Designed miniproteins, single chains. Designs and how they scored, part 87

Each design is a single chain, and the fold is of that chain. pLDDT is the mean over its residues in the fold that is shown.

## One batch from the design tools (miniprotein)

Design m3018
Fold by ESMFold2-Fast:
Structure m3018 (fold): chain A 77 residues (1-77)
Amino acid sequence: MRERAEGWREGDRYFGRGWVESANGMRAEATVTVDADGRVLDVRTETWGPGTEREKNHLLGRAVQLAVEAVRRLRRG
C-alpha cells in the first residue's frame, strides 16, 4: 500500500490532500479545506480502480485521515 499526504496554504485557508493506493490498483484521494479557525469548509473525495464498497470506504477513510493530519501539521508548525 502506498500513502502520500501534502498540506498547503492559500491566503487564510489551509488545504490537506491524502492519497492511498492499494496493491491491486485501487486508489482513494481526499482533499479537505479548513479556515483559519480550524473549521472544515469542504471535503472532496474520489476513488478509482477495482474493489468492493467496503474496500473503497476503507481506503477513503485513510485518505481523509491523511488529509486532516496534513492540515494539523501545517497549522501547528
Scores: mean pLDDT 81

Design m3019
Fold by ESMFold2-Fast:
Structure m3019 (fold): chain A 59 residues (1-59)
Amino acid sequence: MTREKIKEIGEKAVEMALSLGLEKAAEAVRKTMEELLKDPSVTVEEAGEKIWEAMKKAS
């Protein structure tokens, strides 16, 4: 399901950020993922883009 895929992408991004020592980026990704999961109209592709933008902005 779309929600499960968004959660998987977000969790992987958080793990990657934490492995690089980017704690603020990991927190930003987690917050963005939670917001995306509340919006039923969000696609997997859109969610991936927003998660990536959150990580870049916090890095």
Scores: mean pLDDT 79

Design m3020
Fold by ESMFold2-Fast:
Structure m3020 (fold): chain A 82 residues (1-82)
Amino acid sequence: MTGEGEAVVESPELGTVVARGTAYLEGSAAGLVVTAGPLPEGYVLITPAADGEIPEAGTPVAILDTEGNVVATGTIKEFKFT
């Protein structure tokens, strides 16, 4: 599943982060490619997911820059398709 989405992340490095962009659910992974908001365009959020399910609150997430380097970690507060 792929579509417009939003993720809210609690991060020790960044505090509460809202990411908006293209959200996806594929196999055992969920993520979001940032297209808008305070995170730079092209940043990626990656989180494990149960097959075909929205990530639950408290699920670990990594925030990657455009080069694939992990710049922050956190936990999912909310993940949704808009």
Scores: mean pLDDT 79

Design m3021
Fold by ESMFold2-Fast:
Structure m3021 (fold): chain A 101 residues (1-101)
Amino acid sequence: KEEVIRLAREAIRLAREAIRLAEQGRGREAVRLINRAIRLVEEALRKSDLPAEVKLEIEVLLGMALIYVGVAKLTGYDPELLKRAAELVIEAAERLIEAVE
């Protein structure tokens, strides 16, 4: 439980930093942080003892974030798309924290 929350909080910190980097035009660095944040949420989700329905909701949010990252890479790292991807990762991590508390 404590480890799951710690991983999710770290993902939120990285995603917030990714938003800042994207707004500065540092899109490649933002993508690296978003991908790392997604991996942390996936690790936290794997370590969690949550119902399959809740896990699916979180996985859908992460899948949407990956789609936004993919489109951003094709559009020269569009800051708005990267910001949306990071926001989805934050939402997924917050949902995970709420579900395990």
Scores: mean pLDDT 89

Design m3022
Fold by ESMFold2-Fast:
Structure m3022 (fold): chain A 89 residues (1-89)
Amino acid sequence: HMEAARQAAIAEAQARIAEVQAIIDLLESRGALTPEMRELANQAITSAQNLIALIRDNGPRSQIDAARDAMESATKQLREMFEKLSRGE
């Protein structure tokens, strides 16, 4: 089941990319996308892509953990900004 765990981690990172892309697409369509939100989205997507690459290449655990933490942190910040904006509407 080691391969199943790797596929699950990659799927999670891909899901984060899809989620972040959906958030920025919605915000952009409403004219509500700020430079800060775009920066957080870029950080989340880049970190998720780095995580996928590190998992595929069996990279160092410290780098995998750092990429995951960066992805989760940026995604959380973007979600909080989106939620705050949505509640204001």
Scores: mean pLDDT 84

Design m3023
Fold by ESMFold2-Fast:
Structure m3023 (fold): chain A 60 residues (1-60)
Amino acid sequence: NKIAEAYESGKITKEQLDKIGKEKLPENITPSELIQTYTITSVNGQELTEEQIEELKKLI
């Protein structure tokens, strides 16, 4: 999962993910939790808008 790898490497911050996603993530979310919570097309099974997907693609 590119999002989890980017978070683990520090390329994406929790603050950026909170801003893009519809749900606020827990503090110090692990890459493993991110794999389950975040996909490129959804957050917790709720589909992202095309604009949110485009923003995520630029971060990873």
Scores: mean pLDDT 59

Design m3024
Fold by ESMFold2-Fast:
Structure m3024 (fold): chain A 72 residues (1-72)
Amino acid sequence: AAPELPASFSLESKAAILDVSRNLLQVARETEQELTDKSNPAEVAALNKLTANVDAAQAELRARIDALRAQL
């Protein structure tokens, strides 16, 4: 889904929020994988999907920040 961050936030602030979110999801995924053979595979798959979605959104926002900086 589209990111629900306020339009009034700077792109840099949005990127920082997504960076923190990605790091938290990465830690959650690593914690689940530590319980490997007894972990719920659907839950691990859901965490991996969320991590991928956040990472893609972060990359898009960082590219937009870089493009805006190049126009200044």
Scores: mean pLDDT 65

Design m3025
Fold by ESMFold2-Fast:
Structure m3025 (fold): chain A 69 residues (1-69)
Amino acid sequence: SPEEEVERFSEAFLQSLLSEIDAGRISYEEALQQLDDVERMLAKRFGREIAERQRRRMVERLNARVNPP
């Protein structure tokens, strides 16, 4: 389903971002910018609701890893 495809994509993309942050290749702020760009891309293809949900999930997990409460 499109939902499963988007979730698999989002997981792979998030893991790539976390790897780049851990390697010191990108900043947290740069990762957030990439997530914003991905949300815009997903919204054009799958609609804003799916895009917003995927971005929130990715941001939450990124924040938990990099900037815990």
Scores: mean pLDDT 80

Design m3026
Fold by ESMFold2-Fast:
Structure m3026 (fold): chain A 94 residues (1-94)
Amino acid sequence: LRLLAELAAGVGAVAAAVALALGATGLTRAAALLALAGAAAALAGLGLLGLALGLAGAALGLLGIALGEDKDLSRVAALGGLLAALGGLLQLLA
């Protein structure tokens, strides 16, 4: 279970880092930063914090899509947040 949580958080961290490296701005940048922080918290064993930050990142990424920000970067940031949240959730359930 921990290996699946670490894999989900790791993939989420990479997705968030890619969004930031490609110049994400506004809500998409905030979403990517929250997703990266959530993934780092999940990898550190802080499951609840990883879940909360990952969900916040996913929500801001989806809001960025809804408000017409870069759809590709907003989707990557939202997916990163969801994967970080999944990693945190798997740690809480294990």
Scores: mean pLDDT 74

Design m3027
Fold by ESMFold2-Fast:
Structure m3027 (fold): chain A 64 residues (1-64)
Amino acid sequence: GEKDVEAARKAAEEGDGTAAAVAAASALQNGDIESGKEGIKYAEEAGASPSAVGAARAALEKYG
């Protein structure tokens, strides 16, 4: 949802790519595919590890 996108953006601004990836996965689990995709972009921009991004992308495949 909107809160998950906002959390992901804020985490990315603070350089916490892992928190951004977690927020993206949470949005996807709640059925907010658009918010989840946006959160994954913020996580990647924040330099999240390939493992964290991979977990969020796996959530996109499962719930998208």
Scores: mean pLDDT 75

Design m3028
Fold by ESMFold2-Fast:
Structure m3028 (fold): chain A 71 residues (1-71)
Amino acid sequence: MLLSEEAREFYEKTLEELLAVKPEEHAAKLKEIIANSPDTRDYAAAITGAAIRAIGEEIQEELEKEREELE
């Protein structure tokens, strides 16, 4: 895997933090996490992966709500 042990733990922590906030807060939370993380490929990959997972969950929920409102 591309992630080091440190980056793996960082991925899990970042995912948990992002899942705890609203999509509007994701950008601010990501900026905070990036500012406090080492500027390396492993950490960038961990942050990106966590952001994609969190955003994917929110998008799915929003799409389901929109479908119900249209029907």
Scores: mean pLDDT 70

Design m3029
Fold by ESMFold2-Fast:
Structure m3029 (fold): chain A 62 residues (1-62)
Amino acid sequence: SILEEIEKLLNAPTLDKDKLEKLLSQVSEDQRSDVVEIALNSKNKEAGNYVLKLLGIDVTLK
C-alpha cells in the first residue's frame, strides 16, 4: 500500500525526499489523515516535519 511505502521512507536512516514527494502526489484526499498520523508518529522528526509542511499543516514535531 502507498501508506506503507511512505511509513517505510520516513523510518529509513536517510530521507529520500524525491521518492517521498512522488508518493505524496499519489495520496488521495481520503488517505490524507492517515499520512498525517504516520508523519506525527515518525521516529525521524525531521522527515515527519517535512511531510507535514508539504501537506500545508502548520505543526512542528519535537
Scores: mean pLDDT 77

Design m3030
Fold by ESMFold2-Fast:
Structure m3030 (fold): chain A 83 residues (1-83)
Amino acid sequence: SEEEEKNYMIKTLEKLKEGIETLSEDEFFAFAAKLREEAKKKLSPDMYALFMSVMGEVLRYVRQGKREKAIEVINQFIEELKK
């Protein structure tokens, strides 16, 4: 269901946020790749495309050393999913 997909995405984004807070850059990219592969199996194509859009922005900020900005992006998207 759409609600199950939203709940899955929120949980996955919370895991991604924890990874930004706790992992080195290399460990984070490996972790993000694993989360992406799991999300591909669990989400519809439309929801996966939306997830990948957010993931792309998060990964770009982490590559720039802007981890706090990456967390901000995740938090904003989680709040949008809760509406």
Scores: mean pLDDT 87

Design m3031
Fold by ESMFold2-Fast:
Structure m3031 (fold): chain A 61 residues (1-61)
Amino acid sequence: GSMEEASRAGRAAYEAALTEFGLSDEQAQRAAVMGVLEAQEAGSTSVEAAVRHALEHARRL
């Protein structure tokens, strides 16, 4: 369901932010949350979209 998809997207975004930028747990969680929200606002619930947006936030710290 959409909730399960959002949860999976959030986890993938969190892991990507940790791995790609070496962020703290708190920073990676914030980036993941923002990534999921931005992807949903753009009309996408895909894991790929959430990861892309989260990495954009992670780049800015």
Scores: mean pLDDT 75

Design m3032
Fold by ESMFold2-Fast:
Structure m3032 (fold): chain A 108 residues (1-108)
Amino acid sequence: MREEARIYLIALALHAERTGDQEAYAVVAAVLAKLSGSAPLEELKKKIRELFERENRPEAGEIAEKLLEELYDKSEEELLEFLKEETEKYATEEEIKEAEELVKEFLA
């Protein structure tokens, strides 16, 4: 996974954790599912639905399932552009900076 994608995912996850934003949570889940490997779309959708039902967040699960449908046949570059746009929409500059520092610590 590209360093930029890790930074965006961590920034969105930090935002979701701090704000409880279900849409930010859904973006992270859908992108991670897409990046998890070559599993069929229907299998990934089922896993997302089961996860969010178990976590008592079915609305986030519905958003994530729909996002995964949109992202499933996107290229790596298209996925990175999507992550950048969503990160700029939800995350603050400070959350992005914190994510950059975390990624550097794990890669150093």
Scores: mean pLDDT 79

Design m3033
Fold by ESMFold2-Fast:
Structure m3033 (fold): chain A 74 residues (1-74)
Amino acid sequence: MGKLEEARQRVRELIRKFLEAMKNKDKEAVIEIARELGFTDEEIQELLKAIENKDYFKVAELLHRAAVRALENV
């Protein structure tokens, strides 16, 4: 498979694991998966605050930005 296809599969798997960690309120898993998705420490802090505040639009925005960056670097 091409590198872009592998990157897309990896990003999809990480997003699935992220959503599962969020549902389970597993903060440590959320942080680990966010780092694997290429989130910066600042973005991880913003992400955790958005989750705590149930601001799912902000969570989706941050995930989208990370996914786009990951795919652009292939």
Scores: mean pLDDT 80

Design m3034
Fold by ESMFold2-Fast:
Structure m3034 (fold): chain A 86 residues (1-86)
Amino acid sequence: LIDEALDIAKPKLYEAAKETFGEEAAELLMEALEALRAGDRARAEELGRRAEELLKDAPEEDIEKFQETIEKIGDEAVAEALKKAA
């Protein structure tokens, strides 16, 4: 279920991150999600720090909008994965 939800979410998360923060941030997010899927906490933490450095100068409004977008995409991906499992 988590793998299915992540596969559904990844392309939407990539586009949202690319539109809001640019391609480099989108690529870091994709690598972080794959590290989390693999259970590689050290890699996920390293990628998270790099993302924080990229986002330091990002407007608070953009960060808040992206958080809302992540929540929406996550909820939709879980719902779609549950439908496929049924």
Scores: mean pLDDT 76

Design m3035
Fold by ESMFold2-Fast:
Structure m3035 (fold): chain A 110 residues (1-110)
Amino acid sequence: SLSAPVRPEQVEEDLERAKKLLEEGKYDEAFGPAIRALVGAVLSRDKEALEEAMKLLAKILNKRPEYLPDVLSVLRFIENLFGPEWVELAKETLLKNTKNEDVKKEIEKF
């Protein structure tokens, strides 16, 4: 269970936090804010914020491919609640920004 709820009003704060952590090379610490930004973007129906969150997640996955199952779990949860449109956009953005070939193959199978 999550210790704190995701707030749509804080999507920009989560994006900025994830960007700063990535600039510092803190990939593990950036994952939480990037996932919160993804969920918050879908909840607020902000496609631009979703694309930005997915670009940040792609940067994390290029260094931490072990996080892919967690990302795909969140995308499946989003698909079940909000329908396929959000997941199709998220998958396309993730695939375009992924450099790790093993991660790319798993995204293509999703």
Scores: mean pLDDT 84

Design m3036
Fold by ESMFold2-Fast:
Structure m3036 (fold): chain A 95 residues (1-95)
Amino acid sequence: SDSAIETLLKDAKAELKALEEQLELVREKGSEMPLTEAIGFALSAIGGLFLGDKALELAKKNPGKKGDELAELGKKIIELSRELIELVLEILKAK
């Protein structure tokens, strides 16, 4: 339980950073982004949604400081994943 939450906290922090970097890159490239790269970011964002949901489920089962941190990370990961999907869909619509 405690080991599982610590592992997922590490994974969630890495995913949040990756999503922030991906969002910045997508915003910089915009409509110039190749179709294959845009699809890659969409798949990455879907992965973020699954990880975020897993984080929220584990957080709910583990109330306390680490669970609260995991819940906040999960919410932010879902938020950024949705934003990344929306930006990628706008790029795909422009092609």
Scores: mean pLDDT 87

Design m3037
Fold by ESMFold2-Fast:
Structure m3037 (fold): chain A 92 residues (1-92)
Amino acid sequence: MKKEEELKKAEEELKENVLAGRRAAEAGDEETARELGEKAKEAAEKIKKLAGEEAEKLLAAVEAEVLAELARERGDEELAKKFAELAEEYRK
């Protein structure tokens, strides 16, 4: 697999696991939240190894995208918009 393809897969795994983990935590499912948190950490470490100096931007983009989605689910449209704009900036 090409480095870019591996990096994209790691980003997708990070985003999915962080989002699902936060939703599980809010639902009181601590066991599932912990397991998803461990998977998210593994994906983040893979991004750091693959992207090097670019890893900070990619990790920040994924975090902003997750926070935008969670804010939208809570009805905080202003915060969701700010995080979405921040994610676009990091994606360049």
Scores: mean pLDDT 80

Design m3038
Fold by ESMFold2-Fast:
Structure m3038 (fold): chain A 72 residues (1-72)
Amino acid sequence: SDEILKKIQEAIAAVLPELADEMRSISDILELYKEGKISKEEAIAALEAALPVADEAMQKAIKLAIEFIKEE
């Protein structure tokens, strides 16, 4: 729902406020990491901050993204 997406964005903004306008989704976090605009630690922190406010489907996507970054 839109409310869940807003909570995710707010949770991410709390850990990375300077990039809040660019981090509207999990894919945005991954793209910023891929482009070298954020560190591995910052990307994982943003994803972990989003996890407790996400729905079940989004939680699965977040966990997969965290594993992807850790394995790289």
Scores: mean pLDDT 72

Design m3039
Fold by ESMFold2-Fast:
Formats: structure tokens, sequence, C-alpha cells
Structure m3039 (fold): chain A 130 residues (1-130)
């Protein structure tokens, strides 16, 4: 189901922030700076190896983690702006975060509620807000 796919993605987000917090932070910074290069690729490979994922799945999970992290730092953020920063298609962001979206924006309070209702711990949410 759609809920099962979202739950799987959220479990990967939780694993990334628990097991590779420094890599998540660096990857998010590189996305914000608009830098594409070998450093991003190295983080993707490290995450894939550590979490036993394909590089494609690790890349998607890292970008979704960055989207959550950035959305939690603001009261609201445009889906189009998150799409630009994370380089995820807007349709993918809508697929994963539709419950948190209002008028084309991810609303922080709705995102926090969505994360908690899908079993993301308060500790992980605090790590993502940092």
Amino acid sequence: SLEDKRLEALKLVERLVRELPEEVEKFTQLLLEGKLGEEEKEIVKKAAEKLNLSEGTANLALRLTAAVKLALQNEEVDVSELSRITRLLESLLRFYFEEAIEDGKIIREKLVKFLKENGVSDEVIELLEK
C-alpha cells in the first residue's frame, strides 16, 4: 500500500539519522550549497554499504531525509523549493509527504504529526530538527 511504502521510507530516514548523523548533515549542506560532485556520491555509497541498500535507494533515502530536515527548520516550505534543493521530483515529495502538504507547502506542524503517527520517535525528530 502507499502507507507501507511511506512507512518503509520513514524507517530508512530514522536509520540514517541514528547510524550516519554526520553524513546526513554533510549531504544536506551540500544540497543547500547546490554542489554536485564526488563528495555526495561518496556519502551515497557509504550509506548504501552501511544500511545494506542499493545506491539508488540510499540516494533517495538521503534526499528524503534532507527534505524532512529542511521542512522541520521552517514553519512552512514550498514543495517546489524543496524539489529544487533536494533535486527530487515534486511528484515524489507529494507521494511521500502528501499528509503534511497544504496549498503546495509542507507545514511543519503537520509533518511532525505525520512522523509521530507513523512511529518516528521524538528522539529522531529532535535529531532531524538539529
Scores: mean pLDDT 88

Design m3040
Fold by ESMFold2-Fast:
Structure m3040 (fold): chain A 114 residues (1-114)
Amino acid sequence: SMKAEEAKRAAYEGGLKGGGEAAAYMGQGIAKGTTKGGGYRSGSAAGASGAGAYAGSKYFGDEDAARGAGAAAASATSGGPKAGEEGGKGGKEGGLKGGEEAAKGGERAGEAGK
């Protein structure tokens, strides 16, 4: 029981940390796109949150993460096409880092679960 709980925690922490990296990169991309094309600055924080939510949903099937990603996408759209394009680039870069951290969390969970 305790080892299963530890494994679940390790996997979840890896996903959250990976989501944070993805969120930071997406936020940077949206900020750049907004400055050059849209002028809508509020989308950067929402886009960062959405990237983190997406990473969490992909690895853990979290409905709240999926809802957060939807709200962030709407905010990025308000910044115009360039904000979405640059946010997508940042999210892709952050997603690669997030994937590595989530994979490490999964490995720790597998070890604790044995």
Scores: mean pLDDT 46

Design m3041
Fold by ESMFold2-Fast:
Structure m3041 (fold): chain A 66 residues (1-66)
Amino acid sequence: SPEKQRQEQIKLLEDQIAYLRRVKAELERRAAEETDPERREQLLGAIREVEAEIAELERQKEKLEQ
């Protein structure tokens, strides 16, 4: 059914968002422990990319929930 497909898509997006939030948390932990400024900047860049991807997936999920 269309409703089942919509629910499955929402579940997939929720799983992807949860995964990326775990990735972000690990990157934030690594950045906090990193003593090399250049490696820290690379980690902060990776965090920004993950945040952007999470935001996009959250927008897609919101559209499906409306």
Scores: mean pLDDT 89

Design m3042
Fold by ESMFold2-Fast:
Structure m3042 (fold): chain A 70 residues (1-70)
Amino acid sequence: MEAEIMARAGRALARAGVAPLEQNALMGKIMELLDAGEWDTVEKAIALLEAGKVDEAKALLDAAIAKIKA
């Protein structure tokens, strides 16, 4: 399941033309959220990436990471 989600995220980031270093950073945040059980947030972020809304996906991931660290 996580492998399929990560593969989806990687494909969406590559299609959106995100640089490899930024892809690694965003993939790391997605893994951290999955480990925290934030599945709905991860699905929303991947949907934004698949729609080419990279900046919105980044904002959502950053907000979610800040919340789980609080």
Scores: mean pLDDT 81

Design m3043
Fold by ESMFold2-Fast:
Structure m3043 (fold): chain A 79 residues (1-79)
Amino acid sequence: SMEEKKLEEAFETFERQWEELQKWVAERLAQAQSEEERKEIEAIYEQAKQHGKGLLEKLLKYVKNPELKERIEEFIKKL
């Protein structure tokens, strides 16, 4: 259905943005000049992870496609 396609597209957008965030975090941590900077970047990542998990758990309530549901559940486990 059109709604199912929109949910899949929304999740795929989330996956792409999450990959970009992970790349940014890795690059920033590799270039960190101080322990304070490192802790700040780690705190940003942890906060993003918790917010992302909460959003995806709420999204799961509306997902009827079993394959998409499994993909989202597996993604949450890796967060």
Scores: mean pLDDT 88

Design m3044
Fold by ESMFold2-Fast:
Structure m3044 (fold): chain A 90 residues (1-90)
Amino acid sequence: MEEHVLAEWERRIDEFAEELLKAGVPQETVDLLREADLEAIRDGRSRSEYLAEKLGIPVEEVRKMRDELYRKVFPEEYEAFKKWQAEKEK
């Protein structure tokens, strides 16, 4: 992964972390998610799979948790994504 691509991912991860804190998600949870995401991106691994390994839970549970958090902090973007996904399947 090129350095500029890593910087862009780190910026997006930081933005998500900031919005989670603003939405009242505990700092410990935000720190864990941010750390796991940064490590996964640097290692070229799936963020959900990396966090699943770190927490010792199924990857599907991590995806559900991330979806719920994303919907909480970026509800309009989440709804747009779900609408796009539903339209693609028709």
Scores: mean pLDDT 73

Design m3045
Fold by ESMFold2-Fast:
Structure m3045 (fold): chain A 88 residues (1-88)
Amino acid sequence: SAERLLEKGRELAEQGKYEEAAEQFEKAGLAYVLQGDYEKALAVYEEGARLVPEYEARFYRNMAGVYKLMGDEEKAKEYEEKAKRLEE
């Protein structure tokens, strides 16, 4: 379940296993997207960005994708720009 993936991501982040943690947060967020739970997907990606800052740009790109699916083009562009600035 998406909740189980989220819990695993949190545990891995606490252990300093950031690459594995990021993978679990991405899977959890995607699971919510596929269920149509866009608000839950955004919350998961936001938590991933906070707990795994080395992958923050990746999570911002995922959030931009969710906002685009929601029809929020302004927020989608905002998060795309945030991701680009982190990779400069």
Scores: mean pLDDT 89

Design m3046
Fold by ESMFold2-Fast:
Structure m3046 (fold): chain A 96 residues (1-96)
Amino acid sequence: SIDEKIAALFAEAEAKLAALLASAPAELREELAPKIEEEKKIIKKVIEELKKKGMKDESILAVAYGLLGYAEKAEPNLSEEEKELLEKIVEEELKK
C-alpha cells in the first residue's frame, strides 16, 4: 500500500532526524526541534491534500521522497501539471 510506504518513509526520516539532533549541541537542538516538528506537520498536510486532489500513487511517493530529503528519488516522476499542483498546495499550507 502507498500509505504503508509513506508511513515507513516518515518513520525512517524521523529516526534519521532524531539521531542528527541527538548528536547536535544542546542550544541547536532546542532551536531546531520545534522547527522540525512544524515542517513535518506541513509535509503531512501537503501529502494528504495531494491525495485528495487525485495525484497518482507513484507521484505522491516521489513528492514524499523529495520533501523528506531523498531528492534523487523525487524526479523525474512528476508531470508539469503535478509540479504546479504541488507548488500550489505547498503555498496554501505555508500560509496557514
Scores: mean pLDDT 75

Design m3047
Fold by ESMFold2-Fast:
Structure m3047 (fold): chain A 55 residues (1-55)
Amino acid sequence: EDDEIAKEIAENSPDVAGIAREAVKRYPASGATPEEADQAALPALRVANKALKLK
């Protein structure tokens, strides 16, 4: 669930930039193709936003 991932990212990242990087690593996984990264950009940003609210 996105909420669980957002919580884990918030706990593992001290700042906004760190949260964004961790979210991108989760959606898609590190090493994904450029196409997959683009498709997951919006979900990653949404999860990063949730993680920021958990800080």
Scores: mean pLDDT 64

Design m3048
Fold by ESMFold2-Fast:
Order: sequence, then structure tokens, then C-alpha cells
Structure m3048 (fold): chain A 97 residues (1-97)
Amino acid sequence: SEYEKRLAEAAAEEQRDRAAGARLVTHFVSEDGKFESRLVVDEDGRLRAEFKYTDPKTGKTIEFKEEFVAESDEELAQRLAELGNKVYEEIKKARES
């Protein structure tokens, strides 16, 4: 299925990130394949967050990327909370439309 293919592709991407020295890799693929999230902390401590949504009815893809190096624990917590809110709103909007 398309979901199984995407899981395999996601696993390959994770392996490439780890081979490049990533310290943390977290990857999520929804069962319906509509939503993916990826959170990577590279060897330099840079956080990269990627979100992708593909509408199965229209084929339209929405992609969102943020990357930064947090200057403090407070900044990291704030930016992660903001990302969580954005993810929540994107999922909510997708489900309501």
C-alpha cells in the first residue's frame, strides 16, 4: 500500500539522518498517509522540524518546515509549544474541511 511504501521511505530517510550524525530523529507517519512529522536534532544541535499533509481528495500537498538553534531552554520550550499548536491547527483544519 501507499502507507507501507511511505513508511519504508521514512525509515530510509531516518537512516540517512543518523548516518549524517543526527543525535535525535523522531518520525511519524499517520496510518492513512495524510500526515507526516519529522523532528531531527543534528550533530551541531540544530533542530529541524518538518510537517507534510497531502489531501487524498485533491492531491494538494501542504508542507511546513522550521529550523533553529535554541539560545536557551526557555526558547526551546516556547518554540516547541508553538510548533505543537501549529500541528494541532493544521490537523484540525484538515479534518474540518
Scores: mean pLDDT 71

Design m3049
Fold by ESMFold2-Fast:
Structure m3049 (fold): chain A 66 residues (1-66)
Amino acid sequence: DELKRNLALAELSHIVLEARLRIKRGEDPDAVYAEAKERLQRIAKEYGVPQDEYDAALAELDRLAA
């Protein structure tokens, strides 16, 4: 279902955006990264997100922690 997949992709984007805002607020980047990564993995697996889409979201999250 394309709609279901697109909603999952929007959720991955939301997780990355929330992590960015939390880090900007002064939360521990390592803790935020670990939590966001776990959420990305769970959503990607649950909704069958393609590996390349998951890798793109993870790369964006990695850039925030670098």
Scores: mean pLDDT 82

Design m3050
Fold by ESMFold2-Fast:
Structure m3050 (fold): chain A 102 residues (1-102)
Amino acid sequence: SSKIEKVIELLEKTKAELARLGAKASPAAAAVIEETIKALDLLIEKLKTSTAPAETLIAETLGALDELGGRLAAEVAATGDPVLAEALAVVERTRREIREIL
């Protein structure tokens, strides 16, 4: 599906942007970013291997990104870390861009 290919491309770009943020982050913030990247890797693998309808997979991906955004928002609220705030903005932008593909 061309829609799934676009979603995978957006998630790969998001991973690269998060990796750049992680490289400049404190060790604690870098660990949170690394866990977020691992979650995105699992989403990409699911999108590449699943036979489910594209609309279902995109909806599930949006739900997973919403959950990741919530976790990042909680960490930002707890720490005030500006790099985690940037990571949250990246995840939220990616979620909006994927929603436009639906």
Scores: mean pLDDT 90

Design m3051
Fold by ESMFold2-Fast:
Parts: sequence; structure tokens; C-alpha cells
Structure m3051 (fold): chain A 79 residues (1-79)
Amino acid sequence: EKEENEEFKKKFLELMKKRGLKELSEEEFAELLAEVLEVPEELIKELGVIGAVHYVLLTELGFPEEKAREMAIAWEKSR
């Protein structure tokens, strides 16, 4: 429902493609996403960089913070 979410993802992917996305690991991609989204270091410390990025994207989709956090933790554990 937040169109800016999809628009932001497209813009970010375009920037990453210009930078050489194919040369970036999943971790490096998540680190750049965290920087662009200005994810708090406290959140990264608690959830990991991939989890923190996942959390921010889920909250943009309208998920409650608690639910987004649970899903982010599950994502981090599955890597």
C-alpha cells in the first residue's frame, strides 16, 4: 500500500546496478541498504544488518513493529 516502498526499492536497485551489484555479496547489499535507509546502529546491533533492513522494509509495508521484528529475527536465523 505504500507506493514509495516499491519506488524506493527500484531506485536503490538502479543505484546498485550502476555500482556493480553483481560484485556485491548479500551482506554488502544489506549494508548499503541500511546506510541508505539510515537504519539506527542500535537496531543493527540487535537484529544484524540483514535483519535490521528487513525490519525497516516490513514496517514500510505496514506490519506492526513487533511482527516486523519477529520476521527479521527469523530471516537472520535462516541465513
Scores: mean pLDDT 67

Design m3052
Fold by ESMFold2-Fast:
Structure m3052 (fold): chain A 84 residues (1-84)
Amino acid sequence: SPLEKRVEELEERLDELDARAKKLSETDPQSGLELGVEIGMARIFLSVVRKLIKQKDPDAGEAVDRLEERVRELERRLEQIERE
């Protein structure tokens, strides 16, 4: 589904952001600021995806439940990246 593809894109984006955060071994204010902006953008995208999932038919069942679980995991990962 289109939403599943957007969730997959967000998962790939968070993998990239996590790798970038882990490579910041020294204080680089510019790289840190750019990473912060990208994290903020990912949070906005995640919020939009979550809203779209909530607008799905209540009868959509297991597929929607799986997407909601993946979005919750992405929210948890994003919070972890923000704390690094």
Scores: mean pLDDT 71

